# Designed miniproteins, single chains: the designs that were tried, part 23

Each design is a single chain, and the fold is of that chain. pLDDT is the mean over its residues in the fold that is shown.

## One batch from the design tools (miniprotein)

Design m777
Fold by ESMFold2-Fast:
Structure m777 (fold): chain A 83 residues (1-83)
Amino acid sequence: KSAEMQELVREAARILIDALGEEDEMAIIQMASLVAVSHTELSVQDVLDSVRLIERVLETTELRDEAARERVRELLQQLLELA
């Protein structure tokens, strides 16, 4: 369901914005962009692109709260199940 996918993308991006350090400014901007896009209708391709971007941020950044990494991974699994 499109509305459920929108909520999951928004929640994952918000968790990452809160967990990222200020030195990861580009990652914060990318996550803020996903929050904005999550307010529009998402295609399956948009969801897959969002998952890929979030996975890249998780792989390339150090998070202030490592519990946030696991929460985001759980949300990505839910997104892939809906896509």
Scores: mean pLDDT 81

Design m778
Fold by ESMFold2-Fast:
Structure m778 (fold): chain A 65 residues (1-65)
Amino acid sequence: SMDELLELLEEGVRLMDEFIDKKPSVEQQSKALQATLDMLDNVMNGGDVVEEVQKLNERLKKILS
């Protein structure tokens, strides 16, 4: 649903703010960029937007840990 997508996008914004605050390494920045590009590529190729944003948020959480 649209509400589910908005909640996932709000989580993503919060994770990105946390990521910036932690002053990430070049390696962490590269991994976050690749995760974002993978999400966009999958969505453009007909993937489910909600599922792909959820996968991105999970990858960002792992990069931050």
Scores: mean pLDDT 82

Design m779
Fold by ESMFold2-Fast:
Structure m779 (fold): chain A 87 residues (1-87)
Amino acid sequence: SEEELIEQVKQLAVEIGRQLQLAQDAIEQGDKEAAREHLEKARELLEKVREIGEEARKNGFDRAAEIAEKLVRIGEEAIKVLEEKLK
């Protein structure tokens, strides 16, 4: 159902936020390896969100698709900001 897809996206959003926070903490501590590992996990979780969004769009679940697509955009931007701090 659309509500089940929205709930999955919400759970993934929490996990993505956690990985981004752990990456930020690792950057502040100078642990570039740990930061990269957490950013990679965030990217993997965003790929799952993208897949849910594509499935939702194909099935006419426009609300779920829009939520997923917005999360992907926000998450990708957050990852880019954190990757710039690793340079």
Scores: mean pLDDT 91

Design m780
Fold by ESMFold2-Fast:
Structure m780 (fold): chain A 61 residues (1-61)
Amino acid sequence: SEADELRAELYALLGEAIRNNDTAAMKAALDGLRRFEAAPEEERAAVLRESVARVREIMAA
């Protein structure tokens, strides 16, 4: 599903942030995973999309 693919992408970004010692990106990825876990099924893909975008934004800075 889209949510499964986005979750895998968010975990991959978390791993990248850890390798790069990017504390802000790590925090954003962990916050995104927490929000995903708390979200109802219909909102999970949107939460993951926002979280992936946020982590990428931080990493690009």
Scores: mean pLDDT 86

Design m781
Fold by ESMFold2-Fast:
Structure m781 (fold): chain A 91 residues (1-91)
Amino acid sequence: MEKKREEAYNLALELLLELLKQTTDRELILRLIGAILRLIGMELDGASPLEILDYAIETLREMLKQTTDPALIEAIERAIAELEEKKKELE
């Protein structure tokens, strides 16, 4: 479980940090920072790998509703796909 949790956490964190580098929208930046801080808290609290991945996926789906930037939409959709694939691997 520990290794699977670490893999889920590292993937979620990496994808959110990459999206943070690509966004210039203040509200989306704050959402990403908030999500990163929550992921750190979840990891420290021993959240399951699926809980970590579900939180990251849900955060990204919410961001898709708030952006009209085609490049950012494509990047978020790729991140969701990677997280969903990891979730299937860990189920």
Scores: mean pLDDT 84

Design m782
Fold by ESMFold2-Fast:
Structure m782 (fold): chain A 64 residues (1-64)
Amino acid sequence: DAIDEAIERFKLPDGTVPASALANAAVEAGFASWEDAVKALRPLVNADGTVDAEKAKEALEKYG
């Protein structure tokens, strides 16, 4: 739920979220480390540092 709260707080008009905000929320939600969260998000990160909110959530839930 911390990930859902971060998505709602940081979601941009195009439906993307800053990857750093989701990585922080994942650590707060009990992810093993920042490094693990970043690894999970890496293949989804856009050139501007954002991620698609739904795909990022699925990736984090799979590795949490």
Scores: mean pLDDT 75

Design m783
Fold by ESMFold2-Fast:
Structure m783 (fold): chain A 90 residues (1-90)
Amino acid sequence: GSVRKEIKEEGNKKTITLTDAAGNVVAVMTLENGKLVELEFYDANGNLTARATFENGVLKEVEVYDADGNLVRRLRFENGKLVSAESFAP
């Protein structure tokens, strides 16, 4: 389906929301001072599936969630390389 983009600006913070053709939010991208700080992904039911966080434009952490909102995986990055991978059994 087609993806729609909506941009919201609050001072030095910019939020870009991507929605599918059915109106479901699929991703939210947050920038501060023109640099990516957060990227969130959602399923068709509005549940957060993954969150990626960035420091000075460099990927620092990815957290993965199941459909019930439980954290199932955390990946940590240093200088853009994977340094830690943790799995959780809720």
Scores: mean pLDDT 83

Design m784
Fold by ESMFold2-Fast:
Structure m784 (fold): chain A 65 residues (1-65)
Amino acid sequence: SSSQQQIDMLIQAVGRLYGQEVADALREAIEEGKTPEEIKEILIKMGVPEESAQSIAEAVERARS
């Protein structure tokens, strides 16, 4: 899959698990070019468990190739 497809699938999965507000915040952070560390902190602040937020941030970094 292309990087864009990987990101879209990740955002959809986050929306299903944590709700649309979290998915929208993740999309905005990625589009703004935020670092994996910044993405993780945003997700934690929105109530995502630390381990899940870490995994999501790592997935974004991998998709950025």
Scores: mean pLDDT 85

Design m785
Fold by ESMFold2-Fast:
Structure m785 (fold): chain A 65 residues (1-65)
Amino acid sequence: MSKEELLERLKELIERARKLDNTVGRVIEHEAREMIELLKKDDSEEMLKKVEKGLENGEKTLATL
């Protein structure tokens, strides 16, 4: 997955997490914002893979709520 695709999906995750309006949503939003900041500092293949895993975990959590 490209850096641009990860950034777009993280932004979508933040918007979806905000709609929950609860503690879990706030945690997911915070983690997604941290992943965006990590990508801004380091766009290595290792960081892209790490962020992709974090994104997938956040999306799975939202899907179970």
Scores: mean pLDDT 81

Design m786
Fold by ESMFold2-Fast:
Structure m786 (fold): chain A 99 residues (1-99)
Amino acid sequence: MNEEAAKAAEEAARKLEKEGREEEAKRLRELAEKIRQGDKGAAVRAAMILLELGLPTEYVVTILVNSGLLSEETARQLKSPQEVLQAVGKTISDRIEAE
């Protein structure tokens, strides 16, 4: 799971680098390495960057599902980047409150 999430972040970074977005690409590569190590916070940060940059929601969904932050059933119900962001925000809040 973490490896597939990291690969999605790396592919998104490669696309950004080709578009001249080198700083964002570098940041995503650094986050991909942390995602590979199981850092769920890094997965959330990568997802937020991709949503802000307007990349296809498929990258965001792949990262979050494979990092264990979003179920495949929930992901299929999300139709917009804003809905993805709201679902992630709720998941983080619920996790903090459960501690």
Scores: mean pLDDT 75

Design m787
Fold by ESMFold2-Fast:
Structure m787 (fold): chain A 70 residues (1-70)
Amino acid sequence: SEVEELLEKAKRTLEVFRKSTGINRRVALHELRKLLDELRKILPTLSGEVRDQAEKLIEEAEKFIAEEEA
């Protein structure tokens, strides 16, 4: 499904962000923010395990983004 593809892409981008440095990290962060915005927009339409996975991913990504901005 489009939701599962979006979730998978966001997970991969979060991993790239976490493992990247310098300019590559900034590019990955920009892409991650876009994917998180897409996930947040569809979140109210999700239920069950997929919703739980999306919520956990958003929370985890937000923690790493906050650490980067600190």
Scores: mean pLDDT 84

Design m788
Fold by ESMFold2-Fast:
Structure m788 (fold): chain A 92 residues (1-92)
Amino acid sequence: DAAAQARQQQINQIVAQIGRAIRARLRAQGVTIDDLPADQQAAIDTIATTLRNVMAGTASIAQINQAIQQAQVLGPDVTQAMRQLQAIVQSQ
């Protein structure tokens, strides 16, 4: 229905926003993922896995909460976008 289609479009937009925020951070610092501290690399891996599961419709709220906690090491933009994703997924 229209509400389900709108929700999927919002999910897709936020997933793209999270990817852009991570890439913008890497460009601003002039580094690649491999140059980041181990905690930030682990956070990116967790976020990437969580985003794949969200896109597939298989992500749990617990998985999204774990990704939000780890996203804090990547800064407020990534963390806020992850929280927006959580709110949409919880909206049914």
Scores: mean pLDDT 82

Design m789
Fold by ESMFold2-Fast:
Structure m789 (fold): chain A 87 residues (1-87)
Amino acid sequence: MEERRRELTERARALIDSLPSPRVQALGRAVIEMAEEIKDDEKAIEVLERLIRALEATRDSSELEQEIALSLAMMYAAVALTAEKKE
């Protein structure tokens, strides 16, 4: 799972860096940072896969649509992190 997590993190970074909007890039990087804080590899992989899927689905979309997709990915990362802090 560690190799898969690292592979997905690198893929997500590459996709984010290819985007033309600095604001969208900043949002994507924030999601990656949150995913890196997740201790459970399976949950981190799920967040990263959702992020990559969102980036690929909105690749040719408007900046607003990309921001909405990344905000959803960020919400999933926040939920995963919050769950790890409970008990």
Scores: mean pLDDT 80

Design m790
Fold by ESMFold2-Fast:
Structure m790 (fold): chain A 112 residues (1-112)
Amino acid sequence: MYLEKPSEEDIEEARKLMEEAEKRIPSFAALPEEKKELVLEIIASIYKLIREKLEAEEELKTETDVTRIIGLELRIIGLDLDIELYLEELEKIDPELAAFVREEIEARLKKA
């Protein structure tokens, strides 16, 4: 669905989160492999969006042009909306998994 694919780092971070989720969420552990592959793609896409958001927020700290500041703020809002849409898709697959992924995302954004 995305024109740009998640990076190898995004995929590897998503795999690590899924390994932890399989230990903690029996409903997720019981999913067919095809659904787990879909979840991997969704989580990797979320990590890509988080990386792009953090890059835009870092650029915003040093930007002095008002038009570019507005552009960066709108980009950040758009990225937040896309992350929320992916989390809603995870909730349709497994609500406990979606809650777990949301908590991990919030923790990562607070540490950055």
Scores: mean pLDDT 83

Design m791
Fold by ESMFold2-Fast:
Structure m791 (fold): chain A 70 residues (1-70)
Amino acid sequence: AGEEGVKAGEEAAAKAAAIRDAGGKQDALSLKQETERAAREGNEEKAKELAERAKVAADGSTQMADLLGA
């Protein structure tokens, strides 16, 4: 529903702001470490969820770059 879209937008905006403030690389590193830790714990559900979130974020970032660059 519309509220889900609004929440997703706010989440993405807050995430982008945090990434910018943290220099981006630290956030990417923490995501990788979190996923590896979940895998080591045998928590495949969490690892799958993190992978899905990363995929959505990467797809959105690529689309934005294309729109801004073109």
Scores: mean pLDDT 56

Design m792
Fold by ESMFold2-Fast:
Structure m792 (fold): chain A 66 residues (1-66)
Amino acid sequence: SKEIIEEAKKLKEEALKSTDPGYIADVLEKLEEILKKTKDPEAQKILQKYIHEIHVHLTEVSLKKQ
């Protein structure tokens, strides 16, 4: 649904602007829970793309914090 995609987009934008691994991980958990409850195939594809982008960002942030 449109509302799910808009919420997911906002969460993705917030995560990508963050340098806090804990906050980024929290956003990932929220998006994964939304994905589990989503039955719309187009929304599922978009959520999976956002989750992947955030995982990449989390890896980069975590390496810089070492």
Scores: mean pLDDT 82

Design m793
Fold by ESMFold2-Fast:
Structure m793 (fold): chain A 82 residues (1-82)
Amino acid sequence: SPEEDAGLEKVIEDVEKSLDYFEKNIPNYSKDELEIQITILENIKKVLEKWLARTTNPELQAKIQEVIERIDKLIEELKKKA
């Protein structure tokens, strides 16, 4: 629905902003904080994967896939430091 698509677009936008914040703060995290951030990112990824399976909007599907890929790369980077 248009309302569901608008809500999902907002969620994607908020996730992207959160990822920008996480990336900038990586050098400031302790090992324990890195483990917590990895868990948060894994949970965000699971929510996005559920939306990817549910949405029929091809533009939103592509955008979600790009964000999931970004999360995967960030998790890999954080795990190397944890």
Scores: mean pLDDT 85

Design m794
Fold by ESMFold2-Fast:
Structure m794 (fold): chain A 75 residues (1-75)
Amino acid sequence: SAEREARAQALLEEAARYFNLAARYFKENEKKGLAYLYFGIGLRYEALGVLASPEEAERLREKAREYEEKGKELL
């Protein structure tokens, strides 16, 4: 649906912001840069989950959570 596509697009835009932060911080603070990279990857998995079948969505949500936790562990 248009609503699901809009939700996925918003998550992808948020992921892009985290990727920009990662690129900015990698040179000064590698751990912080890596944390933001992981947050961006997690948001991309969440966006894929929004668009996926119910069965596939669960696996993608688990991947999103794993990357969010990896980022949190670095901060």
Scores: mean pLDDT 88

Design m795
Fold by ESMFold2-Fast:
Structure m795 (fold): chain A 83 residues (1-83)
Amino acid sequence: MEEELEKQRKLVDEAIRSAQEGKFDDAIKKLEELSKSPIPGLARFAKGALETLKKNGYLPVHLQVALRLVLVGEEVEYWYPLK
């Protein structure tokens, strides 16, 4: 699980960075990989972000923040699982 969370964190960071740099093809590829994530919440959110990027040609700041927050939430669930 830890290794997968670390991999997903790097993918989120790379997707956001690529989108911020205008490298939308790279951002799309990273988001497609995130959409195949074994982490269901992250995968579903990445699919929505991917559709938004494809339709709008940019990734809004609120979705960039939300991708990071979803990942943080999954990390918190891993370290501090609810009973």
Scores: mean pLDDT 73

Design m796
Fold by ESMFold2-Fast:
Structure m796 (fold): chain A 95 residues (1-95)
Amino acid sequence: EELRKKIEEFVKKKYEEIKTWLKNSDAELQRKIEELKDDPEAVQALIDEYNAERQKKKDEIYKELLDFLGNPSEEIVKRTVDLLYEQAKADLNKA
């Protein structure tokens, strides 16, 4: 099945990109939290902002996969991106 093979190729390449992006995002967040540690409201606002940034990254990957596949099922594309993101996040947390 060509569609499934294309999804697998995309997932393999994007896994490394997502994992690298998450590492860099987490490092930047921790650096900024340390600078703002005396202001818990500012820290919470920073966390909320980074959560929004992570959601934007998921949306970008979703759009890239949709464009790459041409006319795929929207449900399949969303599920693929969500699973890929969660797998990269889980693997990063084990390190």
Scores: mean pLDDT 75

Design m797
Fold by ESMFold2-Fast:
Structure m797 (fold): chain A 71 residues (1-71)
Amino acid sequence: KVEELIKKGDEEIEKLGRDYAAEMQRRVAELRAAGKTPEEIAQAVADLANRALKDASEIGKKTEEEIKKVK
């Protein structure tokens, strides 16, 4: 019951990490092909990394709240 909620949360975070890694690779390649500056590329990477961390934190919070509701 609780273990299933934890597993679901972990799987969502792991998938999120893979999806963001793929998006980051695509985004960097696209920006480089478009002739963007290293600073613009670095900012885009930082924005993606911050978004991934926020999304992972939200999944963690959601899993924790669902666990609280099980009782």
Scores: mean pLDDT 79

Design m798
Fold by ESMFold2-Fast:
Structure m798 (fold): chain A 94 residues (1-94)
Amino acid sequence: SSIEERIRELQARARALAAERPHLAAAMTTLRIALDEVRELLRKGEISEETAREMVEILEETLAWLEANPDLSEAEAQALVEAAVRRIRELYER
């Protein structure tokens, strides 16, 4: 699906960012795990394609913000990724 392709592209971008900015490696690992979880939930039919799209958009926006702000600390990046993961959990619990 187009969502699975977007997830693959975002995982590649997260890996690239971790390689470019090693201090973000932990935050990128958390974001990539969240992307994998969305893919598995979608594949198992536990969430709709609409919900999966919303979840992927949250992760994509978070990654894009990190890419655009190279001065962010490891702690700031981790806080942003953790906030995105919390928003995704809230969508799943709807």
Scores: mean pLDDT 90

Design m799
Fold by ESMFold2-Fast:
Structure m799 (fold): chain A 65 residues (1-65)
Amino acid sequence: DSDVKEIESIPGVTKATAIKGGYAVQVLAPDDKTLEEVEKQLESLGYKVTSKLRVGDTTFLNVTK
């Protein structure tokens, strides 16, 4: 999936997987600034963040295109 590879090319993204209705994205973001940069990059590529869950330094995002 070319979208999975595109999302995984973003600095800070550790994993992306295709799910029903979009993509599940894992981000290693020890600070809010790093997470904001990942979200801005996703938006610039045409993705919309639909949910966020932070567990320690890892944030789990659901995104759609």
Scores: mean pLDDT 83

Design m800
Fold by ESMFold2-Fast:
Structure m800 (fold): chain A 75 residues (1-75)
Amino acid sequence: LPEVLALLREVRERSTDPAARAALERAIALLEALRALDVPPAVTAEVLAGLVEELGEVLDPADYEAIRAAAERAV
């Protein structure tokens, strides 16, 4: 999760699209909440997969692939 969160924050800082920034901010907030609550790995994996699919609709392909790869390694 720390690697995924760092990458999401980096992409958010570089993004000029309000929709992409809003989606990234929601993803960051949700993942930080899950990490703080120490939820089971299976639940974190399911939520992370859904967030990655949502981000694929608003991000550049290169940023999407980097986030997807980091997410797969986090689970």
Scores: mean pLDDT 78

Design m801
Fold by ESMFold2-Fast:
Structure m801 (fold): chain A 70 residues (1-70)
Amino acid sequence: MPPTLTAHVKVVDSKGNVVAEATLTAPSPREALEQAVKFAESQGLKVDRDGVEATSVGPGEFEITVPVAA
């Protein structure tokens, strides 16, 4: 069974304010990034896909920052 990753998602505006947060699980980092973007878009926010960053914070854990237009 493939390992499940935990992703802590922070959606940030152009001023650096956190406007939404979520914790999600995914089978791969790519799917975690896609789910984080979809989460932000589901909140009605315009995602800057070029600014999306993922940082490893532990084994199987990632912090994903999703920038959105103000």
Scores: mean pLDDT 79

Design m802
Fold by ESMFold2-Fast:
Structure m802 (fold): chain A 60 residues (1-60)
Amino acid sequence: MAAKEAEIEAIVAEVAERYGLDDTTTAELLAGLKELELVIPAEKLGKVIDNGRATAAAER
C-alpha cells in the first residue's frame, strides 16, 4: 500500500527540523497536507514556510 500519509509525515518532519518549527505549526501543516493528500517536495514546502515567515516578520 502506497502510504502517501507516511511520505507527507517524513517531508513535514524534515522541513520542521530544518526551519525549527514548533509542535503547533508542525501539527497544523501536517494536518493540512494530510487532508489534501498532497505530497509536496521538502524543498518546495521549505520555500513556502520561508516566505510565510518573511511575510509574518514584515507584518507589525
Scores: mean pLDDT 71

Design m803
Fold by ESMFold2-Fast:
Structure m803 (fold): chain A 77 residues (1-77)
Amino acid sequence: SAELEEILRQLEKDLEELEKRLDELSEEEKKELIKQLEGVIEQLEKLKEVAPEELLPLIDRLIERIKKLIEKLKEKL
């Protein structure tokens, strides 16, 4: 759906902005963000079961991007 694609595109932009600000986050903010991002991965994995085929590459790209972001956050703790 157009609404789902818009939400996923907005998430992609939010992740780009977040990646630029990782060094500005406190240790507690980084820990909280890791938990939030892990929850987002779980929601995206479930979304793959019902999403249109055309959106699957975007969802997979977002999951991998979030996984890398979590790894970077853990390294900065």
Scores: mean pLDDT 86

Design m804
Fold by ESMFold2-Fast:
Structure m804 (fold): chain A 87 residues (1-87)
Amino acid sequence: SMEEQLRAVVTAARKEADPAVSTYTMVLVGEIVEAHRNNEEMKPVSGLSPEQLRAVIARLEAIRPLLSPELQALLDTLIAGLRAEIA
């Protein structure tokens, strides 16, 4: 279920040593879910360093297998956007 997927994401995010990375990862997943439900464009705003953004990307990639194919597709788009931000 979506609740189980979100719980897994929250659990995974809470294992991060950097609270900013943990919080931003949870916010992004929430925004992905909301954008999917409302068929809206997502424009995440980050105040994170390139190192923190790489940590967020690594965490998102680690949780990807726990998500549905629909959420994986949205996640892949978000990861591509974050990679472009740190380039």
Scores: mean pLDDT 63

Design m805
Fold by ESMFold2-Fast:
Structure m805 (fold): chain A 79 residues (1-79)
Amino acid sequence: SVFEKIRKELKKAGIPEELIEKLLKDLKELIEEHPDASYKELAEHFEVLAEQLKKLGEEEYAKALEIISKVLKEKEKEE
């Protein structure tokens, strides 16, 4: 599943388990609230948020969101 791929990639990048679980929960809720949003649209949302977090010095959080965006874009290409 897309969630399993995201979890694996975040673990490989050294993102803490607590942050991984929070982000996966947030992503699931976002998908449930916006069922007509494409993976591309969700990925673009996370890319914008990652850039904002980098400017605020939240580099680890930003890196995690960039990884999620990348996985979502790869999933969009498979459909």
Scores: mean pLDDT 82

Design m806
Fold by ESMFold2-Fast:
Structure m806 (fold): chain A 98 residues (1-98)
Amino acid sequence: KEEELLKYLTFVDIAEAVYTGKPISELPLKEEPVPVMVKLLEKGYTLEDIKNLVLQTAEVIAELLDRKEVGKEELLLAGIFLENPSLTVEDLKELSKK
């Protein structure tokens, strides 16, 4: 089941799946379960709920960075932010320059 694989994926991995269109079964799995993903699954979140969270976060990041559309960079930054929610808008701007 796809939901079983979610335990071993980060938000950055999910962002890559959203951008590339790859099924999550083709993504490299982490060695240990990712605690935040385990908690989301325990609360009844699905793969589509998590993908939507990444997409919505990417839309907010695009607006904050004055980007016209959500692309690979905004999706990856959304994944990074969800892994590290203490990051500031200035931190995200610096990451976007790479």
Scores: mean pLDDT 78

Design m807
Fold by ESMFold2-Fast:
Structure m807 (fold): chain A 91 residues (1-91)
Amino acid sequence: SEALDLLYKGMQAYQNGDYEKAVEYFTQSIKLASGYIRGVSLMNLARSLYKLGKYKESRDYAMQSYDLTKDVSPYVALESRNLAYRAKKAE
């Protein structure tokens, strides 16, 4: 899946500290993904935006991830909710 390949590339960029490139890959993944994979990509986009100091955008995408994952993946939903809270406090 192209969406999964982009998610993987984004995760590699994030691990390398290249948060701007991670944002690019996760944004592309979100355009192609749906459901759970879209939710995971939104959470990782929010994490990358947080690292870049883009706290308002981070919170918004984390909340979108929570809405997609709350009934499907408690783990991703909890991480997204926690990230949204952290981003709000960092604003």
Scores: mean pLDDT 90

Design m808
Fold by ESMFold2-Fast:
Structure m808 (fold): chain A 106 residues (1-106)
Amino acid sequence: SSLLEKFEEKVKKLIEEIEKLKNNEENPKESAELLIKLLKTLIETTGDEKLKEELKKLIKELEENPEDIEIIKKVAEFLIEFIKNSTSLEVNILDETLKEFFEELK
């Protein structure tokens, strides 16, 4: 496969994993914790100050309401939309963060 095809496959897999977090109604705290980790990683890597402020607001909502399924879904949908419009660097960082989180749960 071309580098573009590999990138598109990675984007698709990331979106599928975030959709699983969005629909994880049996363990909302796990979804909230992973979403917070992903958002914090984006804050550390982005140079966009407006995006940083938006990400900080989403983190605060999740930290204050870690079992609120509607807030978790809202944040997951924000990340899905972000991933669709993301660079290879941002996608790779999110993919690595997600893999590290699941490895820590083993």
Scores: mean pLDDT 80

Design m809
Fold by ESMFold2-Fast:
Structure m809 (fold): chain A 58 residues (1-58)
Amino acid sequence: MKIEILPGIEAEIEGKKIKIYINGELVVEKEVENPSEESAKEAAAEYLKEHPELALKL
């Protein structure tokens, strides 16, 4: 199941795994206790914080 967080940023939730895609490329894969849309948004936000140059392309 895939959800769009922001244009060009998508998340997939499978079991306890959250996968983050930027422009179709898998950049983050992490396991969480309660995978949810909110947890997926948090994972995407963490990645963008580490890669601020990507956020500047909004």
Scores: mean pLDDT 75

Design m810
Fold by ESMFold2-Fast:
Structure m810 (fold): chain A 71 residues (1-71)
Amino acid sequence: MSTETFNRITETLSKLPPEARRALARLLVEEGRSKEEALETLQREFNVPEEIVEELLKIPEEDLRAYLRAS
């Protein structure tokens, strides 16, 4: 993962409530769910704004998983 991609993920995730960020990590890393399923859950259960969901959708799933595993 490039430094630019790492910084973009860090910035985007900083906009999420702590509970939503924990749920995202659990769904993607522990439960192995797809990025699309995880983001649907965040939007439905945590009312994550559309703008943040769109930013997360632009991040490659493997880069997002790698970031969350390392955190």
Scores: mean pLDDT 81

Design m811
Fold by ESMFold2-Fast:
Structure m811 (fold): chain A 66 residues (1-66)
Amino acid sequence: AADLALEILLAEARELAGEEAARRIRKTVDQLRAAGASPEDVLRAAVAELERLSGVPLPPLVPPAD
């Protein structure tokens, strides 16, 4: 369950703030798991990182370029 929630969170982060944001969240997740954090603590930290990063404005995309 937690792994699925994290995959969804990473997909949302990538869509909202790009690959680097998703990688940062993944790094936080990996560090907490290595430290023996509970799945709840890992998910909580991932949500906090996404909330922090989701406030970053993204430039508009023009598909396709005129």
Scores: mean pLDDT 68

Design m812
Fold by ESMFold2-Fast:
Structure m812 (fold): chain A 80 residues (1-80)
Amino acid sequence: SRDAALEARGEAFLAAVRALIAANPDASPEELREGILGLLRAFRAENADDPLYVARLDEAIAALRGFSPEEVAAVVEGIR
């Protein structure tokens, strides 16, 4: 179903973020923000034909760009 496909893509994205965090244990919040933004942009490009998924990623990109370093650190710890 469409919900299952969205869930699977969400899980793939979270796995990629966890891998990025694990590979960069000493990274600053700003370095992690840039890495996660890169992943969001890559997933957006791969799914450009899915307007609802693109809209969700655009919201996530906008939110992450607006986060403070402390908010980025909190999100990273929540995903870890």
Scores: mean pLDDT 83

